# Designed miniproteins, single chains, continued (2), part 61

Each design is a single chain, and the fold is of that chain. pLDDT is the mean over its residues in the fold that is shown.

## One batch from the design tools (miniprotein)

Design m6229
Fold by ESMFold2-Fast:
Structure m6229 (fold): chain A 62 residues (1-62)
Amino acid sequence: MQEKVTITSDEEKEKVRAELVARAEALIDKQFPDMTPEERAARRAQVEAAIDALLDDYLAKK
């Protein structure tokens, strides 16, 4: 599919996503305080992808 902007009015979804990411970052800091910047960036990307998938799944179910 071509790139089309569909998420223009999903401000609530974006806020929930941001909150989940922030919470995940706090947990990563707590669990892995000695993590390297590279490992932290990789973990953050993985968590963001998982959050996006989770939100999409919940939205489709409800």
Scores: mean pLDDT 69

Design m6230
Fold by ESMFold2-Fast:
Structure m6230 (fold): chain A 88 residues (1-88)
Amino acid sequence: ATVRVIGEGGGQATAPADDLEASRKAAEEAMKSGGVRLPARVTVEVNGAIGEGLAGSPEDAMETAYSAGVAARGNGQPDEAAVVRLED
């Protein structure tokens, strides 16, 4: 799976996450690579299930990515590789 980040300023990037805990690091990597500016919308996709939230800081984006991933898993989806997306 990949993490996709879309932010104000036209930044968009993706990074892989092997599991839900790795989604925090993936969100940070995607923000650095894509030049995403906050506030951003965070979307996490886990095996076809989607969770989302908003983040006003890099730290919030990392925690929001994990929470969104947990929400996606909470819908009965397997705990596997995650895709995180951040948007402004």
Scores: mean pLDDT 63

Design m6231
Fold by ESMFold2-Fast:
Structure m6231 (fold): chain A 77 residues (1-77)
Amino acid sequence: MNAARRAVEQYRRAVEEGDEFGAEVARSLFLMVYGIAVSTKDYEEAIEIAKLALEAFPEDEVFRKLLEEAEELLRKS
């Protein structure tokens, strides 16, 4: 799990450097690793992934909604 977070973080840095293609790749990667975390019931990790994604894409309503869903799933666990 930590390895997935580190990979996502590396793509986030590419986005910060103005790599627009890296931004699209990073968004897709955030969605993929978020889905894996939820499917394995690693809700705390899913929350962290969604937060990292919102730092990279602050106006992305999908990640905001996913953060809310992950927090609800953790609360019910």
Scores: mean pLDDT 75

Design m6232
Fold by ESMFold2-Fast:
Structure m6232 (fold): chain A 97 residues (1-97)
Amino acid sequence: MEEREKAKKELLEKGKKLLAEGKKNNNIEEGIIETISLLKKAYDKGILTKEEVKDILIELGFEEELATAIANWISGELDEKDAEILKKYEKEIKEKE
């Protein structure tokens, strides 16, 4: 439990830095991609569960629906509804740039 809490806190802090760097460089999409990549690597190594990935995304300011879809994609549990959510938010992110 303590080791997982420490890893979650470290990854949340790294994600905050990546998102802030993306905003600073006017490259929000890249900051989001790098954050998702970081969390996927942690999941693939068994450092984070799917639920912990979702929680970190929510704490980083992602909407619960989007955080759930990303966590499902990372865990290989992507369904049709999650795929539609990801497409919707991908379009919305591109429209903001």
Scores: mean pLDDT 78

Design m6233
Fold by ESMFold2-Fast:
Structure m6233 (fold): chain A 76 residues (1-76)
Amino acid sequence: SSMEKERLEKLKEETLKAFEEFLESTKLLSEEEKKKLLEELKEKLEKAKSEEEILKVSADIFGEALKLEAEKIKEK
């Protein structure tokens, strides 16, 4: 349905915005790491066809970013 498509597109946009805000707030990730994670999120979100797939992609990419950040904290 058109409403379902609009809901999915909005969720994708909100997910991208939330992740971009997260990347702007972190000081531990390099510019290259930030760019790679953002590009991976964009590519996977483009291919996502359901709310469940969007949430899974979000969890995976945010999880990768948080793991990288945690590893950098451990090195100090």
Scores: mean pLDDT 84

Design m6234
Fold by ESMFold2-Fast:
Structure m6234 (fold): chain A 88 residues (1-88)
Amino acid sequence: KFKFVKELKEVPKEGVTISADSPILAPGQPGAKAGLRAGDQVLAVNGVPIKNEQTLISVLMSPGVHKLTVLRDGKLYEVDVEGGPITL
């Protein structure tokens, strides 16, 4: 569930923008199940800023609930994503 936090007046250049072909958005993956979309800018995981998509993918493959700070259409949200291993 996406929890609205606030609208941003300035869009940060940092974080990870999810591409349309990202494995995060593959059907059945944690990111897709949590409602993440192409163009979402993930600024932080559990309050820690992230720098690249590989770090984000690694977090989402880790078991447990991860709180993501996401910028979507100029609005800041918090979303809980239940991470887990992919089927091997």
Scores: mean pLDDT 75

Design m6235
Fold by ESMFold2-Fast:
Parts: structure tokens; C-alpha cells; sequence
Structure m6235 (fold): chain A 59 residues (1-59)
């Protein structure tokens, strides 16, 4: 299992590759795409998408 992180704020889906999250949602980090974005999988839904790093904290 990759690193687990938690959403600290609502994450909007602004593009087709973006994952929407609610505060407190847990995600598994799959890949670091760039300096500001992670590819993650939602533990609740199994959905995969891009999330800005600033919306996530380490658990």
C-alpha cells in the first residue's frame, strides 16, 4: 500500500483527470505527477485522479 494522506479541505473537480474529495477523505498516493500534484486513489470509492498536494496532509 502506498502512503496514506487525508484531505484537509474540499477538493473540487476542475478537469477530467481531477479527483473531487471531501474534508477527511483518505487517499492512497500512487504517483507524484509534478511538484504540486499527486495521482491518488480514494479509499472510500476506489476512484483515481489528480489532487493538488496543498489539499492533503500526512496521516
Amino acid sequence: MGEIMRAVAPVPSTGPDDLALRPGDLVEVLEEVDENHLLVRSLATGEVGLVPKSYLERV
Scores: mean pLDDT 80

Design m6236
Fold by ESMFold2-Fast:
Structure m6236 (fold): chain A 61 residues (1-61)
Amino acid sequence: MEIDVRKLSDEEIRAILKRLAEELGIKLSDEQLEAIIKALRQMGVVTEEQIRELIRIVAHD
């Protein structure tokens, strides 16, 4: 599914990130959530798979 992040509020993006992180079994810190939101804002239109990959990258050491 394609997501136009430019049309979403930070709260809406946070809700999507929480859902996808839960599906992946990953717990994101508040700092990690804000970093991902910032990255997504720079990307514009993204897929759910791109968001999942970004979550995995940010959650790893």
Scores: mean pLDDT 81

Design m6237
Fold by ESMFold2-Fast:
Structure m6237 (fold): chain A 68 residues (1-68)
Amino acid sequence: SSMEKHKLILKLIALELRIIGLEFEIELLKEEIKKDPSKREELEKKIEELKKEIEELKKEIEEIKKKL
């Protein structure tokens, strides 16, 4: 139905926007490391956690695309 397809499209858009937000957060953390290298270990750990979240969201996007 058009309504079910609409819901999947909205979910896809929301997931893609979430990935953009996480990519932006990673760039901010990289800039913070440049300003304060003493935070490198802590912030690199945070960056790796965000990268893992992005990979899981990408998998969810691919599953939704298969249904469209």
Scores: mean pLDDT 90

Design m6238
Fold by ESMFold2-Fast:
Structure m6238 (fold): chain A 68 residues (1-68)
Amino acid sequence: MSAEEVIEAAERALASARRLPLDPALREQAIGLYEEAIRLAKEGRVEEALELLHRGQDLMVRGVILSQ
């Protein structure tokens, strides 16, 4: 995955975290991970950014489950 693809995916995930009904603590954690992933991808640390993106996605799934 390219840096641009990671940034785009993280920006979409960030938008979803802000608009979806999620547990507030998990939402805050996911937002922080996505913001950090964008910074790392811009620095060329694509693999580290991908790891944070996946961690954020796991938090989002848990946040949705707790909201339902």
Scores: mean pLDDT 80

Design m6239
Fold by ESMFold2-Fast:
Structure m6239 (fold): chain A 69 residues (1-69)
Amino acid sequence: ERERALEELRRLAEEAAAGSLEEATQRARQAAADGDDRRAAAIGIGGERKELGLSDAEVEQGLEEALEL
């Protein structure tokens, strides 16, 4: 279901934001290599959140876009 998938992506993004950008980048590359483009995008958004100062709304929009992959 879409809501559950989006919630999972939000958790991945928050987890990535709690760590380093380098760590988030490595995890995103691994998810992409595993064929999970949605997870890779969510992890990338989380890592970028700290560096770019993204708002909650911008993060949610990015996660919705990732869900459509």
Scores: mean pLDDT 77

Design m6240
Fold by ESMFold2-Fast:
Structure m6240 (fold): chain A 68 residues (1-68)
Amino acid sequence: DNQKLIDSIVKHLKEIHGLSEEEVKKFRERLEKLIEENKDLSDEEQLIKLSELVSEFVREVQERRRRE
């Protein structure tokens, strides 16, 4: 169930990294695009790409907050 996994990741990002609802919406949009672009890969390979997306997104959020 993709929704449960997404909700779990979103909760982690909100509680640990302090993401706003706007940042959460951006993450969900990127995640949906990642799934669509990598639909021909195995579920395991998609999960690896998901973990990479989470790490990249957290870094990008921190960089955007510094730029104003």
Scores: mean pLDDT 75

Design m6241
Fold by ESMFold2-Fast:
Structure m6241 (fold): chain A 67 residues (1-67)
Amino acid sequence: TEAIEAAIAGDFEKAKEILSKLSEEEQKEVLEEMGKILEEAKERAARIGAEPDPILVEGYKVIKETV
């Protein structure tokens, strides 16, 4: 939760620090949750002909690379 909040705020350094303190199972849960957030944002953006927030895209990549 806190790691996701840091990532969507663009604070990738803080997101990585929080993830490093979590168990492997908790890290996978954060990755899955962030993936769902990004997918939902993509669906919303597609409905109005836009792209999702680039911070969400980068946040997912940072979390995925850390896990």
Scores: mean pLDDT 80

Design m6242
Fold by ESMFold2-Fast:
Structure m6242 (fold): chain A 76 residues (1-76)
Amino acid sequence: SLLREAAVLYAAGGILMVAGEIELEMGNLEEARRSFENAARLFEEAAELARKAGDEELAKEAEEKAREARAKAEEV
């Protein structure tokens, strides 16, 4: 289902956000930026699929996480 796919992408984005933070703490700036950029992409896709599935709450949460991930990538 679209909702299942959205949830999986949302979870994957969350894992990459954590990976990016760990990479940033280790001084691996290029890896951190890539992790945050990939997290943003996954959250953006999750938001679109959630909206198509009718889950506006998940869609909004995913859009917010995507913006956060984009901001973190730009700050690295």
Scores: mean pLDDT 90

Design m6243
Fold by ESMFold2-Fast:
Formats: C-alpha cells, sequence, structure tokens
Structure m6243 (fold): chain A 85 residues (1-85)
C-alpha cells in the first residue's frame, strides 16, 4: 500500500469519526512518505496535517498544534523542490 493510499484511508476514517484508526493510518502514511521521499516532501506535510487533525479530534490539542506547525514548515520546504517542475 502506498503512502498516498494510506493517507486517503486516514481521511476517510476522519470523515467517519474513527479518529483512533485515522491516527494509525496517518502515522503509517507519514513513516512511508519520509522513507520514500524524505522529510521535506509535500506528501510528508499532508500526512502531518491529517495526523494533526485526528489528534485534535481525540483531544490531544497540544500535540496536534505542534504537528500542524511542522506540516506548514515542511510544505514550504517541499514547494521549493517542485517550483521548477
Amino acid sequence: MTAEELLEKAKEALKEGKYEEAVKLAREALEKAVREYGPDHPLVAEALIVLSDALDKLGKKEEARQLAIEATATAIRGIGADFDA
């Protein structure tokens, strides 16, 4: 299963209110994206955003906030790599 497929499943779990499942799937997507593309890739930022949203829904607001900030920083770095594509 690709990082993109895991990320889509995590988004579906969020929509269905399955927040614990969404956290698990988003973590797997994040790990895969980092391994395949490196830590500054846009897909890593997307996985961090989904993980942050799922954690916020579970009441882990501080962890969610920190991950959202990291996702923004990662997305900015990743955009630079794709700017000339």
Scores: mean pLDDT 78

Design m6244
Fold by ESMFold2-Fast:
Structure m6244 (fold): chain A 56 residues (1-56)
Amino acid sequence: MVEELARRALEAVRAGNDEEAIKLFTELFKQALGLSDEEAKEYAERAVKAVRNHLA
């Protein structure tokens, strides 16, 4: 479920585990948007930065 991936990715960002968060967001964007691995990873990196800015 994409909601489960989103929840786990947010938990990883809060824990300071950006590498795990990027992996989880990459899988989320692949499943939700049908992106390639490379495109999904770029979106995931941007998502982690956005979440970090909101938590700061």
Scores: mean pLDDT 80

Design m6245
Fold by ESMFold2-Fast:
Structure m6245 (fold): chain A 55 residues (1-55)
Amino acid sequence: EREEEVRRLVKELTENADDGVKSAELGQRIAELTAEELAADPAALNLGGVTKKPA
């Protein structure tokens, strides 16, 4: 679900890459969505390895 939203945002970003302001805003939105997905995905994988760095 969210992956589709991120894909759409990425497409818009490439279309408005020359805008600067638009690309920056789109990039921020994508980062927020991907961060949320990453937080859920690694946990759902049951790997228990959300952090790659050996703390």
Scores: mean pLDDT 65

Design m6246
Fold by ESMFold2-Fast:
Structure m6246 (fold): chain A 74 residues (1-74)
Amino acid sequence: MSREEILRRVGLILRAIGILITIDLHEDEVDPELAEKARELAEEAIRLAKENAPLEEVEEKVEEAERLLEEALA
């Protein structure tokens, strides 16, 4: 992997972890069904990133999890 690919992969993992932390810190403020879906996608993204899945696949999971989290907070 290039340095750029490694940094992108780490960045995606950190974004996914941020989703999980946000859900845990704001459990009373989030829609529980949407938050659960966001959590599952974030956990899947972390798993895929650790298994060296294509960055595009990991990014799609993170972006969908972020979208669901934003919706859960609304």
Scores: mean pLDDT 84

Design m6247
Fold by ESMFold2-Fast:
Structure m6247 (fold): chain A 59 residues (1-59)
Amino acid sequence: AEEARKLLEEGEKYFQEGDFDKAIAAYSRAYQASLDAGNTELAQEAADGLRKVLEAKRA
């Protein structure tokens, strides 16, 4: 439970720093950790974060 939230925060921090590869890795780990914890809300937040980073990297 705690791990998924920390990984979401790390992903957001890396995204703010412009390190898209690290942000993608952090959000991907957050998504998996959220599913392992059975927290569908956090899994959705991680998926949304990952999508935003991928869109920014493409632009």
Scores: mean pLDDT 82

Design m6248
Fold by ESMFold2-Fast:
Structure m6248 (fold): chain A 95 residues (1-95)
Amino acid sequence: SEREKKLRETIKKLEEFQKAVEEILADPSALTPEERKVLERALELMKKYIDEARKALENGDFDKAEEAVQEAISAANTAKRILESKNIPVPELPK
């Protein structure tokens, strides 16, 4: 279905964003200790909700998958705002 296709594409974009944040966090010179803590927390929440979204989608629970996706996007936007303030490029987030 179109709804399932959109969810799969959104989860894929979130996983790409997650990987970019992990790579940035692997560089000790890019961030202050305080910024690093906020990004680590955002990454933890993104991982949790991306996993929840994938499991819900596998179970055919599209409503739960969409709720988890929105939570993951919220966490990703927290990370994006910090990285943008440092002029660090990141992949586009789904709307």
Scores: mean pLDDT 86

Design m6249
Fold by ESMFold2-Fast:
Structure m6249 (fold): chain A 94 residues (1-94)
Amino acid sequence: SFEEMVRAERELAPEVGAELDRLAEQAKSPFAKETLRKVAEAARRGDLFGALIYAAVSLVIAKKQGNEEAAKELERAYDILAEGVRRASAPVDA
């Protein structure tokens, strides 16, 4: 249900936020570091879906600009958030 998904996002927020904070501190690209800080803040507020969209858009921008370092760092964040969103979402029975 939607309520169960929102609750799951809030339960995962500290874990996902901490991983993203660690990536932000380790980031070498200024663009990735700033993006990761914003993404981590959104995740800590329990907005995993919003954080995922922000990371996805920023990753596309980095790739289009040829910023390979930022792209690699943002791709790691995207993978963490995609898994977090998957864990928060109820399984869809076919």
Scores: mean pLDDT 83

Design m6250
Fold by ESMFold2-Fast:
Structure m6250 (fold): chain A 67 residues (1-67)
Amino acid sequence: KKKEAEEYAQKGSLLLREGKYEEAIKEYDKALALDPNYKEAYFAKGLALKELGKYEEAEKYFKKYKE
């Protein structure tokens, strides 16, 4: 549900801010599993992937956000 997806996304954002990019991605994955249309989580996951140097994967998630 949207509320639970938002909670996972918030945990991801906290982890992203702490530099825990891999853990942040896991929380965003949980958010997207609950709400596949949560575009902001795709963008945030892309940012975390970019910070990890996974540019090709990040681009795929940025495309999801754009559409």
Scores: mean pLDDT 82

Design m6251
Fold by ESMFold2-Fast:
Structure m6251 (fold): chain A 60 residues (1-60)
Amino acid sequence: DEIDRQIAETERTIEEVKKEIENLKKSGADERKLSILYTALGILEAALDFLRWLKEERER
């Protein structure tokens, strides 16, 4: 199902972004790069919440 695929891909991308943030923190990160990644993480989490809501609505 397309929604299940999008959820799985978004979850994977979120985990990859989280790992990148942790790696940058450990390496003495550029504050601007961290700011961009935190913004991207927020957008991805909002998208994931929306996709989960769509899936729930379809299964009602």
Scores: mean pLDDT 82

Design m6252
Fold by ESMFold2-Fast:
Structure m6252 (fold): chain A 73 residues (1-73)
Amino acid sequence: SAEREEELVEKLKEDTKGTLELLKKNPNEEIAKKVIELLRGLAEKARKAGLDRVAEALEEAAEKLEEYIESQK
């Protein structure tokens, strides 16, 4: 369980980097907002399932995307 959660957290961190790079190349605020909403929804589901580390990683991903979008305004 812990090993699987750690692997998923690392994957989420890499996917977050890729998403930020894609967003920098193709800035679209509406798409970014939808991705942020999706990540926060997934974090809530993960937390309800007891996957606190996964939930934290998803919340951090949403925050990074939100910070980037705010920095472009």
Scores: mean pLDDT 77

Design m6253
Fold by ESMFold2-Fast:
Structure m6253 (fold): chain A 59 residues (1-59)
Amino acid sequence: LSPLERRVLAAEAEAIARHGFDATQRDIAELAGVSVATVRRLLARISARNLAAVEAARA
């Protein structure tokens, strides 16, 4: 993971710990010190990578 991806994932965990089900991408962006667009882009990339890994493991 890049340093920015690691920061966003850490911010997501912190937001969930603080807000639970009410945690938003805005909360993650504020904790990570990045824009909401950056959070959305990085989370989409991580999800795509994880999906590809699951498909590879299944095959």
Scores: mean pLDDT 75

Design m6254
Fold by ESMFold2-Fast:
Structure m6254 (fold): chain A 70 residues (1-70)
Amino acid sequence: RRAELEQLTREAEAAAKGAIEGMRKMTEELAKENPDDAEKILAEGEKEVERAEQEAAEGIAQLRAAAQAA
């Protein structure tokens, strides 16, 4: 049903946003606790966020296409 796929799309968008915000917050806190390694911690966190954003975008696009086809 289209409404169910639209709901799943909204939930996926909210979950992805929350996960990305959580990753950024944890990376920032870890960098503050380890100032000598802060640059490396932030760089690694940025790469992980970029990967998560790409995967989320692909999944959400798939759900939107399914909702339109329903």
Scores: mean pLDDT 80

Design m6255
Fold by ESMFold2-Fast:
Structure m6255 (fold): chain A 55 residues (1-55)
Amino acid sequence: MTTQELLDMMKAGASPAEIGERLQQNEDIDERARFISHTTGIPLEEARRRLEALR
């Protein structure tokens, strides 16, 4: 999660709890993206983008 994404969530009225949930989801996505990238040879950024599109 980038600083800009975090600021955008705060401006949208996100609570600290919602930000925490997003950080945890982002960690899960990052772990899965690394696994997919390693297993299939897809670049990490591409794997992450695909996982985000499925959410």
Scores: mean pLDDT 69

Design m6256
Fold by ESMFold2-Fast:
Structure m6256 (fold): chain A 80 residues (1-80)
Amino acid sequence: DDLLRGVERGIAELRKALAAVPASETELRARLEELIARLEALREEVRRAEPSELPALRRRLEELGREMQALGEEVVAALS
């Protein structure tokens, strides 16, 4: 449940970031959309996961979280 909430929160934050990015930032928008798709795929895996699979999925969320942090910095730069 906590892992699923984490993934859903990540998707919501990325969608919010995408809405804030100017249409002219085509590469940044494409990267945000790609990361959203990866988190949506992870969400489906978490929903189907057996308890033994949760540690690996948690590590994947941590890795995606690092990519989200990097993209968040680029979003802030694009808004200036």
Scores: mean pLDDT 85

Design m6257
Fold by ESMFold2-Fast:
Structure m6257 (fold): chain A 55 residues (1-55)
Amino acid sequence: DVQKYVDEARRYAAEGNYEKAREALAKGAELLKSEDPLVMTPEERELMAAALEIS
């Protein structure tokens, strides 16, 4: 569930725990790679947005 990892990443970033936030993003990205490669899902958009915010 990519959304679970996006939510965890945003929560950790809000807490100032960027190491755990990046770890959650990495897990979400690996799951996303196994899904539909031709469609950008809402979860993929959220993951991309979270990655940009946390960087």
Scores: mean pLDDT 68

Design m6259
Fold by ESMFold2-Fast:
Structure m6259 (fold): chain A 85 residues (1-85)
Amino acid sequence: GLSSCAEEIKSVFEDCAKNVPPALSKALIEGSEKIVTLLSEGELDDAIEALENGLDVAKDAGDETISSCLEKALSVVKTCKEENQ
């Protein structure tokens, strides 16, 4: 269910936050809270769009660590959408 998806997204962002500077760690946790909220509201397309926009920004900045984390989170949300359609 979406609850399991929200926990997996949380886990992905928490693991990423351990490997980045404190300011970026805070931004990742705030981002995960936004995605979890969208998932709890059933707004899967908005969650996907938010992650894709974040991934584009990270790629433009050349941040491979953040890009990899967002790609993993995006994969989880897309799988959740497929399983809950």
Scores: mean pLDDT 78

Design m6260
Fold by ESMFold2-Fast:
Structure m6260 (fold): chain A 92 residues (1-92)
Amino acid sequence: AVEEAAATLEAIRREAEAAASAEEIAALEQALLEAAKPELEERYAAGDLAGAVELLARIAGEVVLAATGDAELAARAAEALRTVLEALVAAR
């Protein structure tokens, strides 16, 4: 369920904030999203919603990996965000 995926993301955010500050997590998210923005816009323009979801999920994993050094936690974050974003795409 999307609610379970959202709860998983919240739990992972708390673990990441314990390893690095909330300010550092926000800065990492902003930097990676800004760097990915042109590619994300190209995927949206091409109608590649699955590719856009994968790019955003990869960014979430990279943020968690950079903050925690935990590859398993990073993979769980990417999967949880993919679940949430796929549900949003299906609702549109």
Scores: mean pLDDT 81

Design m6261
Fold by ESMFold2-Fast:
Structure m6261 (fold): chain A 98 residues (1-98)
Amino acid sequence: GLSVEEAIGVVLRAIGLLEDLRRAIEQGDKEGALKILQEMRKIARDLKKRVKDTSKIDKAIELLDQAIKALEQGDYEKALELAEEAVKLIIEAALEQG
C-alpha cells in the first residue's frame, strides 16, 4: 500500500502532468504531448505494483494507450479527454490506499 504522503505525491504529479499536457496540446507540441502521456503511463504502471485492486489502474493504462493513438492520429481533443479520465482513475486508486 501507499503511505498518505506517497498518495499525495502521486496526485500532485498526475495533476501537474495533465496541466502540462493541456499546454502542449494548446501549443501544437505533439512530441511534448507524447512524452507527457508516456510519463503518465509510467506513473500508472509504477502505481499498479503498489495497489491491491488494479482494476482502476488497468483502465487508466488502457485509456492512456488510446490517448497516445489519438494523438498520433492528430486528434488532440480526444487525446486530452482520454488522459483526463485516466488521471481521474489514477487519483482515485492512489487515494483508496490511504
Scores: mean pLDDT 88

Design m6262
Fold by ESMFold2-Fast:
Formats: structure tokens, sequence, C-alpha cells
Structure m6262 (fold): chain A 78 residues (1-78)
């Protein structure tokens, strides 16, 4: 099964959005994708993405990145 979680943290007047995605690859391997974004001056900046598991599909990576970017953009509007 797939799971998606968003964590928001404020440090030194900046907002950081961390997204955590987990899903099962058809090979039986669990894949974890963790993306971290900094929100500054109403703009988002990707400061890191970590992929754990070597069998993530390109489509899963792209969908996860899109979902993560949308979550970060929503936080930038607050």
Amino acid sequence: SAQFQVTVKEEDGKIYVTTFSTFSHPSGELVYIISKYEVENGEIKEIGTLVVGNKASQEDLELTKERAEKAAIEESKK
C-alpha cells in the first residue's frame, strides 16, 4: 500500500515542508521518497530529495515529486 505524509516545521523565520512517501514496488521492495522544501518570500526551493530503494519507477518518482511540490506550494501561500 502507498502512504503520503507532510510535515511542516518553522525554524529561524523560515518554513520547511518535508514530504514522506512509501509504496510497494512490484518486486516486493518498499520504496521511500523523502523531499524537503524551504518556503521563503512566497517561493518554494527544493533543498533535498532522498530515495531509499533502487526499484522506484519513473512514473512513481514523477507523481511523488508533483505531489510534494503541490504540498510545498500550498504552505508557501500561508
Scores: mean pLDDT 73

Design m6263
Fold by ESMFold2-Fast:
Structure m6263 (fold): chain A 85 residues (1-85)
Amino acid sequence: SVEEELKEGQKLLEEEKESLSEAEQLTLKYSLKLQEILDTVPEEEIEEAINKLRKEFLKEALEKGLLSEEKYEALLAQLEAEQAA
């Protein structure tokens, strides 16, 4: 039933409340940095600045325990591959 599905969804959200809060704070921090880049960086340098910001985001997520070392390495490798392609 819809009521049972809603209760299960609400429990899952409550269980991840603390990790979601930290992730939300980190996301907000990097959203503000991204907006600063878009406002201040010349158009030809935006792509490089965004890629640097993405690497910094992954590093801080790892340092805060929001991202495992294995996921960090995989995402970093993917980002570097995208830059080479």
Scores: mean pLDDT 71

Design m6264
Fold by ESMFold2-Fast:
Structure m6264 (fold): chain A 65 residues (1-65)
Amino acid sequence: AEEKIKKGEELAKQGKYEEAAKEYKEALDLDPSLVDRVDALAVRMLLTIKDEEKRKKIAEMLRHP
């Protein structure tokens, strides 16, 4: 789970937000106790997305079931 969080952070730094969202979601699938940490990182990533439509799409991908 930790490895996927780190990969997600690196992908977000590269502007690969959809891939980053996927890694964060997989981290939560492996360890649901990471929800608070992943949510904080997801919010920070969303704040860096300049395109409004892309931001909405990534936010939707990160919604918990």
Scores: mean pLDDT 75

Design m6265
Fold by ESMFold2-Fast:
Structure m6265 (fold): chain A 70 residues (1-70)
Amino acid sequence: SVRDAIAAVADALSKAGNLDSLEELVRNGEKILKNATPEVTKLLQEAAEAAKAGDYKKAEELAKEAIKLA
């Protein structure tokens, strides 16, 4: 789900030490959930998969793109 993807990305951003991106994700979480386009949803899911694989830098970049589009 989009909610689970946001949670996974938030964990990845925290582990990467990028608190600014984490704060933006949390701030925009409600907006993303309400306005989840297929593109934003796909980016968040790909970010969550990257985070699960331990690729926190890729997860961060994909999360930034999702926030930018939302």
Scores: mean pLDDT 74

Design m6266
Fold by ESMFold2-Fast:
Structure m6266 (fold): chain A 58 residues (1-58)
Amino acid sequence: LEEEIKKIAEKYGYEFSGDAEGLHRAVGASREAVLAAIESMLKAGDDIELGGLTLKKK
C-alpha cells in the first residue's frame, strides 16, 4: 500500500510523508478503494492529511 501511494504521489507531483500502513483498516475500505480515493484527490489538486499520512503538492 505505502509503495503504491508513493508512486501515485510522485506521478502527480506530491511529497509523501508519514505512515500509510493500516490506513485501509482505519478507513474500513479495501486497498484498491483507498488507492482510488487518494489518486482522485491528488488528480483534483487536493492535499491529504489522514491519520499518519500526509501528501502535499510540491
Scores: mean pLDDT 73

